# Designed miniproteins, single chains, continued (2), part 29

Each design is a single chain, and the fold is of that chain. pLDDT is the mean over its residues in the fold that is shown.

## One batch from the design tools (miniprotein)

Design m4981
Fold by ESMFold2-Fast:
Structure m4981 (fold): chain A 74 residues (1-74)
Amino acid sequence: GSLTQDANALREKAEQLLEEARRLEEKGRELIATGDPEKVKEGKRLLLEAGVLEGLAGIYYGVANILLKKAASQ
């Protein structure tokens, strides 16, 4: 495909990662709110995992932006 099509595919992957991160954040906050030490520990783990997915989504957006800039320069 074109650089624009490749960039759009990366943006779609980033959106999917952000949606998964949001679900993990919601579940993590729910578990932390219980005050149960085991559930709080699991909730904190889910929040850390969400942060990793958000970071990965940022990388995909960054690459997509590079591809779009390259397409605009042709």
Scores: mean pLDDT 89

Design m4982
Fold by ESMFold2-Fast:
Structure m4982 (fold): chain A 70 residues (1-70)
Amino acid sequence: MDAELARLRERLPHFSEEQLALAEEVLRAAVAGDNEAARRAMARLRQDPGLSEEDLELIGRLAVRAAVLS
């Protein structure tokens, strides 16, 4: 988990603290198997016009990786 969170911060240096907190929530929810919480956090990120599709895809991939490694 910590390595995936560090990777997220390294690869998304343009993210605000609030955007990083939501991305971390997606990763933590994925690890916990809480699909509803992960979906809600991801929906909030998708509402942000400053985030690209590539940013959202990266968060999704890191969430899957974190869940598999946990």
Scores: mean pLDDT 79

Design m4983
Fold by ESMFold2-Fast:
Structure m4983 (fold): chain A 76 residues (1-76)
Amino acid sequence: MEAERRRIEELLRELERLEREWREREAEWDKEERVEFLIEMLRLQSEAAVLLGTEKLSPEEREKRLEELEKWLREK
């Protein structure tokens, strides 16, 4: 349980770092870089949700959802 808690704290710290980078630097990125960044952040959030026991999607459904979101974000 303590190791799981430390992992969650680590993931949340990484998510905070990514959110700060997004907020401060998103305007400097092209569309592809923004999409890649968002997908990375979503993957970390999904991992944290699994550890917290709040994840409602299967691993397959999570991957499909991320691919769908990436497609939507890339559409002009």
Scores: mean pLDDT 72

Design m4984
Fold by ESMFold2-Fast:
Structure m4984 (fold): chain A 62 residues (1-62)
Amino acid sequence: SAMAAEAARRERIRRAAQLVIRLTEEGKVSLQRAIDIASQAVGVDPSTIRRAVEEIRRAEEG
């Protein structure tokens, strides 16, 4: 169903954003490069992944 597909897409975006955070925390790649890698891996727009990363960071900030 459309709702199930949307839920699966949101989950993939969240996991991609967590991958970006891990890669940047390890200092292996820049934020932009990590977003590009995640975008290509999950087939989601880089700007969408960037917003998800910012959302996770804001939640962890308090």
Scores: mean pLDDT 81

Design m4985
Fold by ESMFold2-Fast:
Structure m4985 (fold): chain A 100 residues (1-100)
Amino acid sequence: LVEEADKLYQQGLEALRKGDYETAVKLLTQALELYKKADPYSRRTVRTQIFLGMALSELGKYEEALKRLDEALEIAEKQGDDILASLVRMARSIIETEAK
């Protein structure tokens, strides 16, 4: 599961880097589902939700993007991961600005 999720995650990040946001959303969503099955509270799960939120934002799907980041923030805060929590808050701020 994790190995398959890691492959999908890396492919999703490559799609994001190339500006292929639709492919990034598809691949990152698949990676997220596998990570949630393995460990829903892992840093991999949080990280995947951050990039998925960014890809959704680029497609103008702001409500879905913010929902993913809200889930990521809750996990990061419960785990006490201040760095990940800060990254999620930064991504949320950027998306909220774009949504206006």
Scores: mean pLDDT 83

Design m4986
Fold by ESMFold2-Fast:
Structure m4986 (fold): chain A 101 residues (1-101)
Amino acid sequence: KREELVERLSKLLGITKEEAEALVDMFGEEVTRRIIEALEKAKSPEEKQLILLTVLAMRQLGASREEILATIDRLMKAKSLEEIKTIYDEVLAQLDAALAA
């Protein structure tokens, strides 16, 4: 199962297997599986990049697993690039505020 997640993530993002393994280790198998589902639903490379950056920003914020999963669900329900950008901007604003404190 882990090797399947690494291979899928590597191909979806155009990253190395080592980079994909680091993401699996960072998020765990359940969250990574949900990230992969969101990436597979994404309509463009820009949407995939924003999804990845959003979950990375949440991890840097120290967000709980439940909060990250809830945000992935919001990203998967987004119907446009603009909605994905809105979710990303909300998370980025929280990160910027935390780093300024």
Scores: mean pLDDT 83

Design m4987
Fold by ESMFold2-Fast:
Structure m4987 (fold): chain A 86 residues (1-86)
Amino acid sequence: DEKVKKAEELAKKGKELREKGEYEEAGHQYMQAANLYHEAGPEYDTAARLAAQEGVEAFEKAGKLELAKKARELADQGNYKEAAEL
């Protein structure tokens, strides 16, 4: 599935950015990965939730607390599309 492959690439990029201390950019990559996992279907719901959690934590580490809060609220609602557009 091309969406799953793209989600995995984005999650990997998020991890690399996080390891470099580029936390805000990492958060955006993880949120985009979460949305693509969600769009791929219910078998990827766990992957979507884990990617969204990594994105929220990255925003928190970036000191972007309002962005992290909004991303968490949207992800908790299953609104991964809007979370990816933050």
Scores: mean pLDDT 90

Design m4988
Fold by ESMFold2-Fast:
Structure m4988 (fold): chain A 75 residues (1-75)
Amino acid sequence: SYLEELERILERLEELAATSTNPAAASTARTMVGEARRLIRELREDPNAYSEEEKKRAVEGFRNGLAVAEALAAE
């Protein structure tokens, strides 16, 4: 489900925010953690708060953001 995927992305973002030695990676991850937590909370309260297309676009956005943060952390 999109919620399960968002929760997995959030876990990795929280790890990067806490452990990354690259300030840009940590900062990017920290910002996305706040956004992901808000969306997950909204979806847990009401699974129908967003359309399936909106949920898909949000997950794609967070996947892309995580990939950028991970690439920065690897440098």
Scores: mean pLDDT 85

Design m4989
Fold by ESMFold2-Fast:
Structure m4989 (fold): chain A 70 residues (1-70)
Amino acid sequence: KEIKEKIKKLSPLEKKRYETLKLVQEADAANDPELFKKASEEAYKLFDEIRNLTPEQREELIKAYEEAKK
């Protein structure tokens, strides 16, 4: 499920996901509903980015998975 420990081996896309989660935590700590809303929107944007990966990003992600497996 969680692959935070493997972020060092994974693509920049996984690192971006981790940064998005951190943004959500910061929003929660600030207790600011507007900031929380922005963090959620950033998460949705991340999903769209993953879905619409460029050929280069897709290749990078595949390489990261292969590296993580081995």
Scores: mean pLDDT 64

Design m4990
Fold by ESMFold2-Fast:
Structure m4990 (fold): chain A 72 residues (1-72)
Amino acid sequence: SYTKLPQEEVAGLLPGDNVQGYSLPSFNEGQLEAIRSAVEGLGYRAKIVDKNVLLVENLDEATFERIISLVE
């Protein structure tokens, strides 16, 4: 499972106009890197911060859920 972070907590942490943050406490570093790589492979910007938080640019939650299902 994951938790979407409030926009005000993630704004400015990644360059770009539309940054979303997701907390993934059940995922290990390898799983987070697989998700980050998949997001970037689709042409979006992504960054792992604070061990288990993934920041993404221009990626909506529905698309993020599809990516999560690919690495589970």
Scores: mean pLDDT 77

Design m4991
Fold by ESMFold2-Fast:
Structure m4991 (fold): chain A 91 residues (1-91)
Amino acid sequence: SKADINRILTLAEATLGLTIMRMYIEKAPQEQIDALVALADDFAARAATVTSAAQALALLRDTLARLRALPGVPQSTLDALEELIAELEAL
């Protein structure tokens, strides 16, 4: 349902925001924090245009690939995105 898609995208956005806060608290390099902030802003803009499960899945997969390419992203963040992708695939 649209509600399930919106819930999953909201949880992904929250996961990125919490990861940024964690990196800030743990004194991660500013360059790594800035890169994740830019990715999170792009995610939020793209999520606002999603109207289907297929579009949401494409966005989450692209976001996970981009996160894997960034230095300093915690494994827990990657794992959380993988779980959200699996949940969306099971809809």
Scores: mean pLDDT 91

Design m4992
Fold by ESMFold2-Fast:
Structure m4992 (fold): chain A 72 residues (1-72)
Amino acid sequence: MEEELKKLAEEVAKENKDKSPEEVAKAIEEALRPHVSAVKVEVEYKDGKLVVGVLAVGPDGTLLAFKVEVDI
């Protein structure tokens, strides 16, 4: 589950890397929403990278926390 969610978050971030951090966060949250019970995404630009932090609750109640970095 976590690895699949990380891959999806990274793919969505790459597709939206030219947009604002708020728009990228929203896109990732929308993409992850069908796969989790709850999700919160925070995005920032740092050192030429889009830095994505994800906190999610899986369908089985597992708390998931991960980070993705995408070059811009």
Scores: mean pLDDT 80

Design m4993
Fold by ESMFold2-Fast:
Structure m4993 (fold): chain A 64 residues (1-64)
Amino acid sequence: DEVARLLAEADRLETRADELYKQSKEYIEKGKKENQEYINKGHDLFAEAGTLRAQAEALRAAAA
């Protein structure tokens, strides 16, 4: 079933996005005390997580 496949992929992408959001927060918090490179990495992870979240939303919309 294509709907089940799309929902499973959306769940996978959301799980990965949540992981990246958590890592982003940790890197930004470290960067504020340590250096700019950690802040930059945190921002990159946040942007990647946002992209995965948007992809998951699109898949859920396609499944509906």
Scores: mean pLDDT 83

Design m4994
Fold by ESMFold2-Fast:
Structure m4994 (fold): chain A 78 residues (1-78)
Amino acid sequence: MSAEELLAEADKLIAAGDPNGYARRAVALARQGRFAEAYEYLRKAKALGAADYEAARKEVFEIEVEEGVKLLKEAVLK
């Protein structure tokens, strides 16, 4: 599933009143490199008691760490 497909599915869940939509939107935003927005949506998911919150938080963190490692390798090589 692409980041765009995840974002579309998340928006459908939010429109239906499902708090898991906020958790899924956070993951989609992280895959697009939009980490500030991703963490804002994780905070909303947690506040609303989304069941998928812990899984989404771990996935966002792993995406951010992987991106940071790529950036560090590029900086060291040049």
Scores: mean pLDDT 79

Design m4995
Fold by ESMFold2-Fast:
Structure m4995 (fold): chain A 108 residues (1-108)
Amino acid sequence: MAEVTGKAAPGSAVAIQILDENGNVIGYGAAVARPGETREVGIRLKDGSEARATLTVDADGNVTVRVEGVPEGAKVKLYVSPDGEITIDENGNVSGGTLVAEAVAKAA
């Protein structure tokens, strides 16, 4: 399990990138930051398993992402673009956003 919190303006694009301990991208997901919303994002991992990210945006613009189903030692990175322009390529590389938070997954 990993949890990251960053700041996003209302309507910002959000990208969630999951890396293994060696820095290889193993999964990614995208959402939009809406104040007062809680949203679940399914993330397909490279081994065919599924991780679940829960995105919560509070009234102050704090974006909290809780990710379950990832290996211990995996890195979770949170990217935000206020202009709504984030691109994630087929290899999970993020462009157009700013890295606002990261965390390392711990054993549940």
Scores: mean pLDDT 79

Design m4996
Fold by ESMFold2-Fast:
Structure m4996 (fold): chain A 93 residues (1-93)
Amino acid sequence: STLEEIIAAIHAMSPEKAKEIFEILEKMIREELKEDPEKARQLIAIAGYLIGTAQELSLDDSLKVAEALFSTLSEEERKLLLEILKKAIEEVS
């Protein structure tokens, strides 16, 4: 799945690259959701937690956390976050 590929990529990368991805992602979310700054803040917090756990936990535990977090999101929010994460990873690759 796209989520599994994203989490595996973040898990395998250096802390420096993970930080760069978060900075790119935060900027992209704020630009996309400039008309809804509260939702932007919520998605940024979720993304930050996702990236942090992917870096610190085992791959299996990271995937469980990612699936749990994504289950709390709407389909629209899930698609947006996946698209932005994928774009951010592509920029630092």
Scores: mean pLDDT 86

Design m4997
Fold by ESMFold2-Fast:
Structure m4997 (fold): chain A 63 residues (1-63)
Amino acid sequence: SMDPDKPFTGSSTILGTPVNNRGPKAVRDTLLATLERLGALDRREQAMKDVDIGIKLSEEREK
């Protein structure tokens, strides 16, 4: 499908994933699955863990 007028995704959710025009359960399930597969939720957790590791390594080097 080569449709340059259609590939634009600017809509109701993270990363422009179009979730409009769906049932509330389908929207929620799709959104959660998409976030998990994209690693968006995991990236936030990863960022926090990376900071904690950096701090611990810094303390270890001082010892």
Scores: mean pLDDT 54

Design m4998
Fold by ESMFold2-Fast:
Structure m4998 (fold): chain A 104 residues (1-104)
Amino acid sequence: MLSKEERKALLALTLGIQYLYEGDYDKAIEFFRLALEWARKAGNKFLEVMAYLGLAAVYKKKGDEENAIYWLQKAKDIVDESGDEELKELLDYYMKVFGLSLPE
């Protein structure tokens, strides 16, 4: 069962993705930031990584490469610190889905 905080994070992620799809980048940023806040309160690293990836995707669509890289690096930092192979596979998969890359 999802906690109240996890449900709020998931709803905010869903709305962020919807606004990103519709091209409303300001609302997408608002909802991905809200998702990040609820993911942190829930202690759910999966949802936290997804929120960072959403922020990176929006900034990439806006042509703001500096902020896109910044938020992508935050997602990678959590994955690297966790040592969790499932989170790493998730990061790799959604980087492909959102067309994200680090200049490494």
Scores: mean pLDDT 84

Design m4999
Fold by ESMFold2-Fast:
Structure m4999 (fold): chain A 60 residues (1-60)
Amino acid sequence: NIEKALKAGRQLIDFGYSAENAARFVIQNSYLNLGQKQELAQLLGVQLPEDVLNQVPVVP
């Protein structure tokens, strides 16, 4: 869910994360499709490498 992902990313930025690190963390810990990952990166104002956008989430 892109809305929840965006909210989580913004909260991480508020906690002192860079926008890039916040986006990477949310992508790695959320089940987002490629389009949603790209939209999240754009909404947070970051450019992410294609390898990050194509990563499968790592959830314990």
Scores: mean pLDDT 74

Design m5000
Fold by ESMFold2-Fast:
Structure m5000 (fold): chain A 88 residues (1-88)
Amino acid sequence: SELVETVRELRERLEEVLELLRRRFARLGEASGDREEAERLLRELEEAIRRAAALESDEEAARLLLEAERRLEPRLRELLARAAENRA
């Protein structure tokens, strides 16, 4: 079904995003407020992906993944981009 395909695609994409962002985070050499916030948001994204995988409802899984993408990804990318810019 369309919803099953959407959940699969969202989960795969967010797993790739999480892996990419974790690699970027691992390259942060200094402790800062941005590092602490990024670590918290990475944990929240990981937990959202795990929770979605455990849900029996494709509709609930899709909502959780879409909310995590909308709220967590832009802020994580912003924090990690600023950290990279400061070292360029």
Scores: mean pLDDT 79

Design m5001
Fold by ESMFold2-Fast:
Structure m5001 (fold): chain A 85 residues (1-85)
Amino acid sequence: LKERIAQLLEEIVEIARKVLDPGMYEAIQQLADSVKANPDDLELLRAFLSVLRTIADKLSETDPEAAERIRQLVAELEALVDEME
């Protein structure tokens, strides 16, 4: 589970690097690093997923393909979090 979560986080960070401004990308990278450092902190992971949903909503106006991909990755992470409970 931890390896799969790390892989999904890496994909999210890579999308953020390509489509977000540098400030938002840096914030997402810092949050992803925090989740990787605290893999048992499900509240931190759920907070991160909430931030990603907000970003996807904003991106849906300018980059709907990136927004859809982020939503798919968020859904996979939510399923893994539910499996960890």
Scores: mean pLDDT 79

Design m5002
Fold by ESMFold2-Fast:
Structure m5002 (fold): chain A 94 residues (1-94)
Amino acid sequence: SDAERKLRQARALLDIAERLLAEAERTGDENKLDDAAKAVALALLSLHELTGDPRFLELLRELEAVMRDPSASRAEKLAFLRRAIAEARRALEA
């Protein structure tokens, strides 16, 4: 079904995000960090479209704020992305 396809896409995006985040943490590559954030954002948008749950848009807003904050450290951005992925995965288990 369309819903099952979108759910699989959200899971795949979270898997991609985790891999990119691990690479970013290991290498210090800012492009990998940005790509991880984009993958998380796309997963959150897909989950919001599927569920209508406003928590996904709130998490996306927080993601945008952290990634755009010039005072946010790399460690804070990495920690936020790990938390966002964990929260999205928890929602997929419900």
Scores: mean pLDDT 86

Design m5003
Fold by ESMFold2-Fast:
Structure m5003 (fold): chain A 79 residues (1-79)
Amino acid sequence: MAEELKKKGDEYFKNGDYLKAAKYYSQAAIEFARQGDVVGAIEALANAALATLKSKDPKVRKEGFKYVKEAADAVLDAL
């Protein structure tokens, strides 16, 4: 599940859909955290943040960082 979400994030990122990339990377981070894969969770979280920052649209950045915050809270709870 987590690897599938990460792969979807990678595909959206390559296609320039940074909001969907941030969403799927954030979901991957949450699932890695649930599995106890702290390294995978942090890597996915970093990718979600980077995808959000790739967009120049302030609405996309706001929505992307909401996904990042939700995932960051889940990762912190798993530490």
Scores: mean pLDDT 86

Design m5004
Fold by ESMFold2-Fast:
Structure m5004 (fold): chain A 107 residues (1-107)
Amino acid sequence: SEILEQVRKSAEELLEFFSKHVKGGELEALELTRDIFLSLKYMIEAIIDLTEGNERAKELAKENGFEIKPAPVTPESQADLAKLQQRKAALDAVIADLDARIAALRA
């Protein structure tokens, strides 16, 4: 809830900034904001995958000559993982809203 409101506020601030400074107007501002939030989402997903010791990430590392050892699971690391998952869910919700607004302007 609080994380979702913070992410939405950040999106609104970026949209207001870009709308004043981009030549393509509202559509370009929405597309730029979406691209930034997608990049943040992929970064968080990569951190989650590495933290959980994803089998696919381990196999890819092994194929490239690296060994990934999972860190010990602690109550603190589980709490941090939960916060990352909540932030990912908030980013998913905001990206979906931006996608809907882009589609409406293109219709």
Scores: mean pLDDT 77

Design m5005
Fold by ESMFold2-Fast:
Structure m5005 (fold): chain A 64 residues (1-64)
Amino acid sequence: MKIPREKLIEAVKKSKDIDPETKQRILDLLSQLPEEVDAEELYRVLVDIFGVDEKTAKKIIEEA
């Protein structure tokens, strides 16, 4: 499933469950990705690389 990058950026910005430093790193990554982002790949990156909890990562993808 692919989601527009702009919607993912907005969902991350709106999240209150991610610390500001981690949020900025995620936004920096999203800015380097193609216009359409694979939701499953991003979910794995959020959880496994950035240490975002599964509930928060799922909310970001669902809000986007």
Scores: mean pLDDT 80

Design m5006
Fold by ESMFold2-Fast:
Structure m5006 (fold): chain A 60 residues (1-60)
Amino acid sequence: SALLERAREIAREIVGSHAEWVVYALRENDLRFDAAKVRALLEALDVPEERIDALVAALS
C-alpha cells in the first residue's frame, strides 16, 4: 500500500538521521528496550536488516 511505502521511507530516514531520538522516545515512554519487538516493528516497515542490526546493536 502507498501508506506502508511512505512509512518505510520515513523509518529509514529516521533510523539513519535520528537514531538517538528514537532511543530517547522509547525511554520517555517507559518502554523497556526489547530488541525482538523493535526488530519486528522495523521489519514490518521493510527497513533493511543491515540498518536494523546496527540500531539494535547500538541500543543493546
Scores: mean pLDDT 61

Design m5007
Fold by ESMFold2-Fast:
Structure m5007 (fold): chain A 70 residues (1-70)
Amino acid sequence: SQVQEIIQQALQEKQEVAKQSGEAEEKAKKIKEEGTEKQGAEAEEKLKKIKQEGAKRVDELDQQIQEALK
């Protein structure tokens, strides 16, 4: 079923978004602890952007799943 393929792909993308956010958080923490203050600030800014884009993508994927289930 094409519907099942759409749902499966959307779920995989949601998992990848969560993985990317988690990896970005760990990298930012490490940079803040081991790097310079400037590097920490840049890492924090990148993390915030990644989280915002990720949240928007998850919302889009949830909408795609909801429409596919109709």
Scores: mean pLDDT 83

Design m5008
Fold by ESMFold2-Fast:
Structure m5008 (fold): chain A 79 residues (1-79)
Amino acid sequence: MVEEIKKAILATKSENPEEAREAAKKAIKLINDAESLSEEELRELADIAAEASKSENFESSIAATMVLMAIAVRLIENR
């Protein structure tokens, strides 16, 4: 699960806007559907998403930012 989420987050860096959007949707769905994600795993995923959000490509940056928001919500829910 964590590895699949990482792959989806990295796919938001795609130069193709449709691929970036689908990657974000997949990552968000995997984060929401995951039965168990530790705070440590969520922090690792947040770091990857934050780095991806620095993209010069606007659509990739927004896609990664949406994933980062989903991770933040999951971190709150895990409390």
Scores: mean pLDDT 82

Design m5009
Fold by ESMFold2-Fast:
Structure m5009 (fold): chain A 80 residues (1-80)
Amino acid sequence: MADQGIQLVRDALIQGGMDDSARNTSRVMSRLVDNGDYSTAVTMAEGVLRRLQDNNASDRAIQNAQRAVDIFRQLQQQHQ
């Protein structure tokens, strides 16, 4: 699930035209997941979703970011 969440964030940022952010964000999120820091991963995924919404990104990009938020929220609940 965590790998799927990271991939969805990466895909959403690429679809939003933010390729450099996709590479950097996916790398940071992988480290957060490895450390069990799911609360910070949720905050980062929510930040990506908000940024895509503010930039009027495609429905597909927003949907992928929303799915990533849902995955990381589920992981946070399982590890609290």
Scores: mean pLDDT 86

Design m5010
Fold by ESMFold2-Fast:
Structure m5010 (fold): chain A 103 residues (1-103)
Amino acid sequence: MAAVLEELERLLLEQGPGNFERVADLLEEVVGLPREEFILLAGAVLAVAAEQEESLGFDEETRELMRRARELLSEFYTEEELRELTERFRELLEEARRKLAER
């Protein structure tokens, strides 16, 4: 598992959004989400997106990132578990947005 999280972090830094580090730091500060857990949750969102029509609207680099995240995580998580991780990430983002609005 640790090696999978390291590879996901590498992919997110190299092919993900340019603000990945800033978002990770902000979520740790605002909702106490550890960087390693953020990487897992972000990877789960990408893996779920790879199976959905949303993947058709993205450029090839983004679709490749989604496919790679799915390959890495599908060895350790079921589709249902990946969807649960995606929902947890959505809840944490909503909490972070609410707390930031209160600052």
Scores: mean pLDDT 75

Design m5011
Fold by ESMFold2-Fast:
Structure m5011 (fold): chain A 62 residues (1-62)
Amino acid sequence: MSEEQVKFVTEKVKEAIEKVKEGADVEEINRELREAMEKAGVPQFVIDLAIKEIEEVAKELE
């Protein structure tokens, strides 16, 4: 990934985590995050890792 893509992924993951902490639907957040990263050309394995991170945060909040 480019440095710009790494920054984009990092910021999008932070935004998603904040939304989950605010009580947003995890499934909806993960769908939006996946679509945004796919549009930005982020590799599938990175997208999968980001989604896993969001799901882990959601589990810890329950």
Scores: mean pLDDT 79

Design m5012
Fold by ESMFold2-Fast:
Structure m5012 (fold): chain A 88 residues (1-88)
Amino acid sequence: MERLAALEEEARRREAEIRELWKTDPEEAAERAGRFQAELAAEALELGLEVGNQTFLDMVAQGLSLEETQAAMAALAREKVRAAEAAA
């Protein structure tokens, strides 16, 4: 769980910066959101999620908030865990 805790802490810092940039500098916010999206995709792969999920990528690409994207990612992670437990 150390990786998840470290990612959550780092994600909160980046999310706060991106939220401020969305208000003042949307272009730079979009670039940072793209980088953050790539890191979330890498973490999703380690969590056993389908990183090639076009819906997840489309959410960020369409300019949805990072909070919505993080919530969707967390929901997918929980769903995968439930599916794995149900299969046991």
Scores: mean pLDDT 57

Design m5013
Fold by ESMFold2-Fast:
Structure m5013 (fold): chain A 94 residues (1-94)
Amino acid sequence: SAEEYLEKALEYLERAVEALKKNPGATPEDILEAEVLLGLARIAYSIGKLTGDYEFAAKQIVKLGKQLRDLALSKGDDEAAKYADEAVKLAEKA
């Protein structure tokens, strides 16, 4: 279901943020940006659950996941980027 794909997407965004936190090249500002992107994705999902508008939630999670992927790539964090990209693919299936 759309809800199951989005829940799995959020799990992968969480893994991306945790990978970035372990990256010595990530600054505190990079980590804060990643956590804000994850927080906004969680808010979008909550709106989807409350309203039934999973299309809105999916579109927001795709956008935020791409931003997190690009942030990870800018830090040379291939692991974090891969997790964020998997989240995008799951949200696109929702």
Scores: mean pLDDT 92

Design m5014
Fold by ESMFold2-Fast:
Structure m5014 (fold): chain A 73 residues (1-73)
Amino acid sequence: SQKAIGARLRALREAQGLSLREAAEALGLSQATLSAYESGKTPIPVPMLGVLLDFLQVPAEEKAELLAEALAL
């Protein structure tokens, strides 16, 4: 689900010690937009999900799995 994808992105961001503000600034997003993505309130477009996963340095195998899940939604 989009909520599960968002929760995983939040967990990865927090594991790297990045605040919501710092990650949003680095990605060129508002804090509200990144928060909405992480909570599942707003659907993450597949190209944006790819950018988020690259920014968070997600391993290629997990990135492929999360992108496949997003395409199935």
Scores: mean pLDDT 82

Design m5015
Fold by ESMFold2-Fast:
Structure m5015 (fold): chain A 116 residues (1-116)
Amino acid sequence: SELEEAKRRLLRLTEELIELLRELARAILTHSEDVTRAIGEVLRLIGLQIDLELLRERIRKATTREELLAGAREVLALAREALDIARQAVPADTDLIARLEALIAELDALIAELES
């Protein structure tokens, strides 16, 4: 069904964001000369990862378009926060930033489809 396809797409994007958060944490720890700031940014990313893991379970249990739309909007908000952290902490990692921007564009497209 169209709803099952949208759910599979949202779960894929959520998994991709979780992996990007892991890569972002590694980049921060590898390239930061300010250890205290790096620890603070990584703790923020751990919080985002916990939120995404819980959200992924809610999305797996979603049975309605409204539940998927709500889930997609929450994933988008977390992706935008991750992009903000990446731009502040590792601005030279242009590949990682571009991948986060691409993920956000895919989430925006999925949300537009779910709103139609």
Scores: mean pLDDT 90

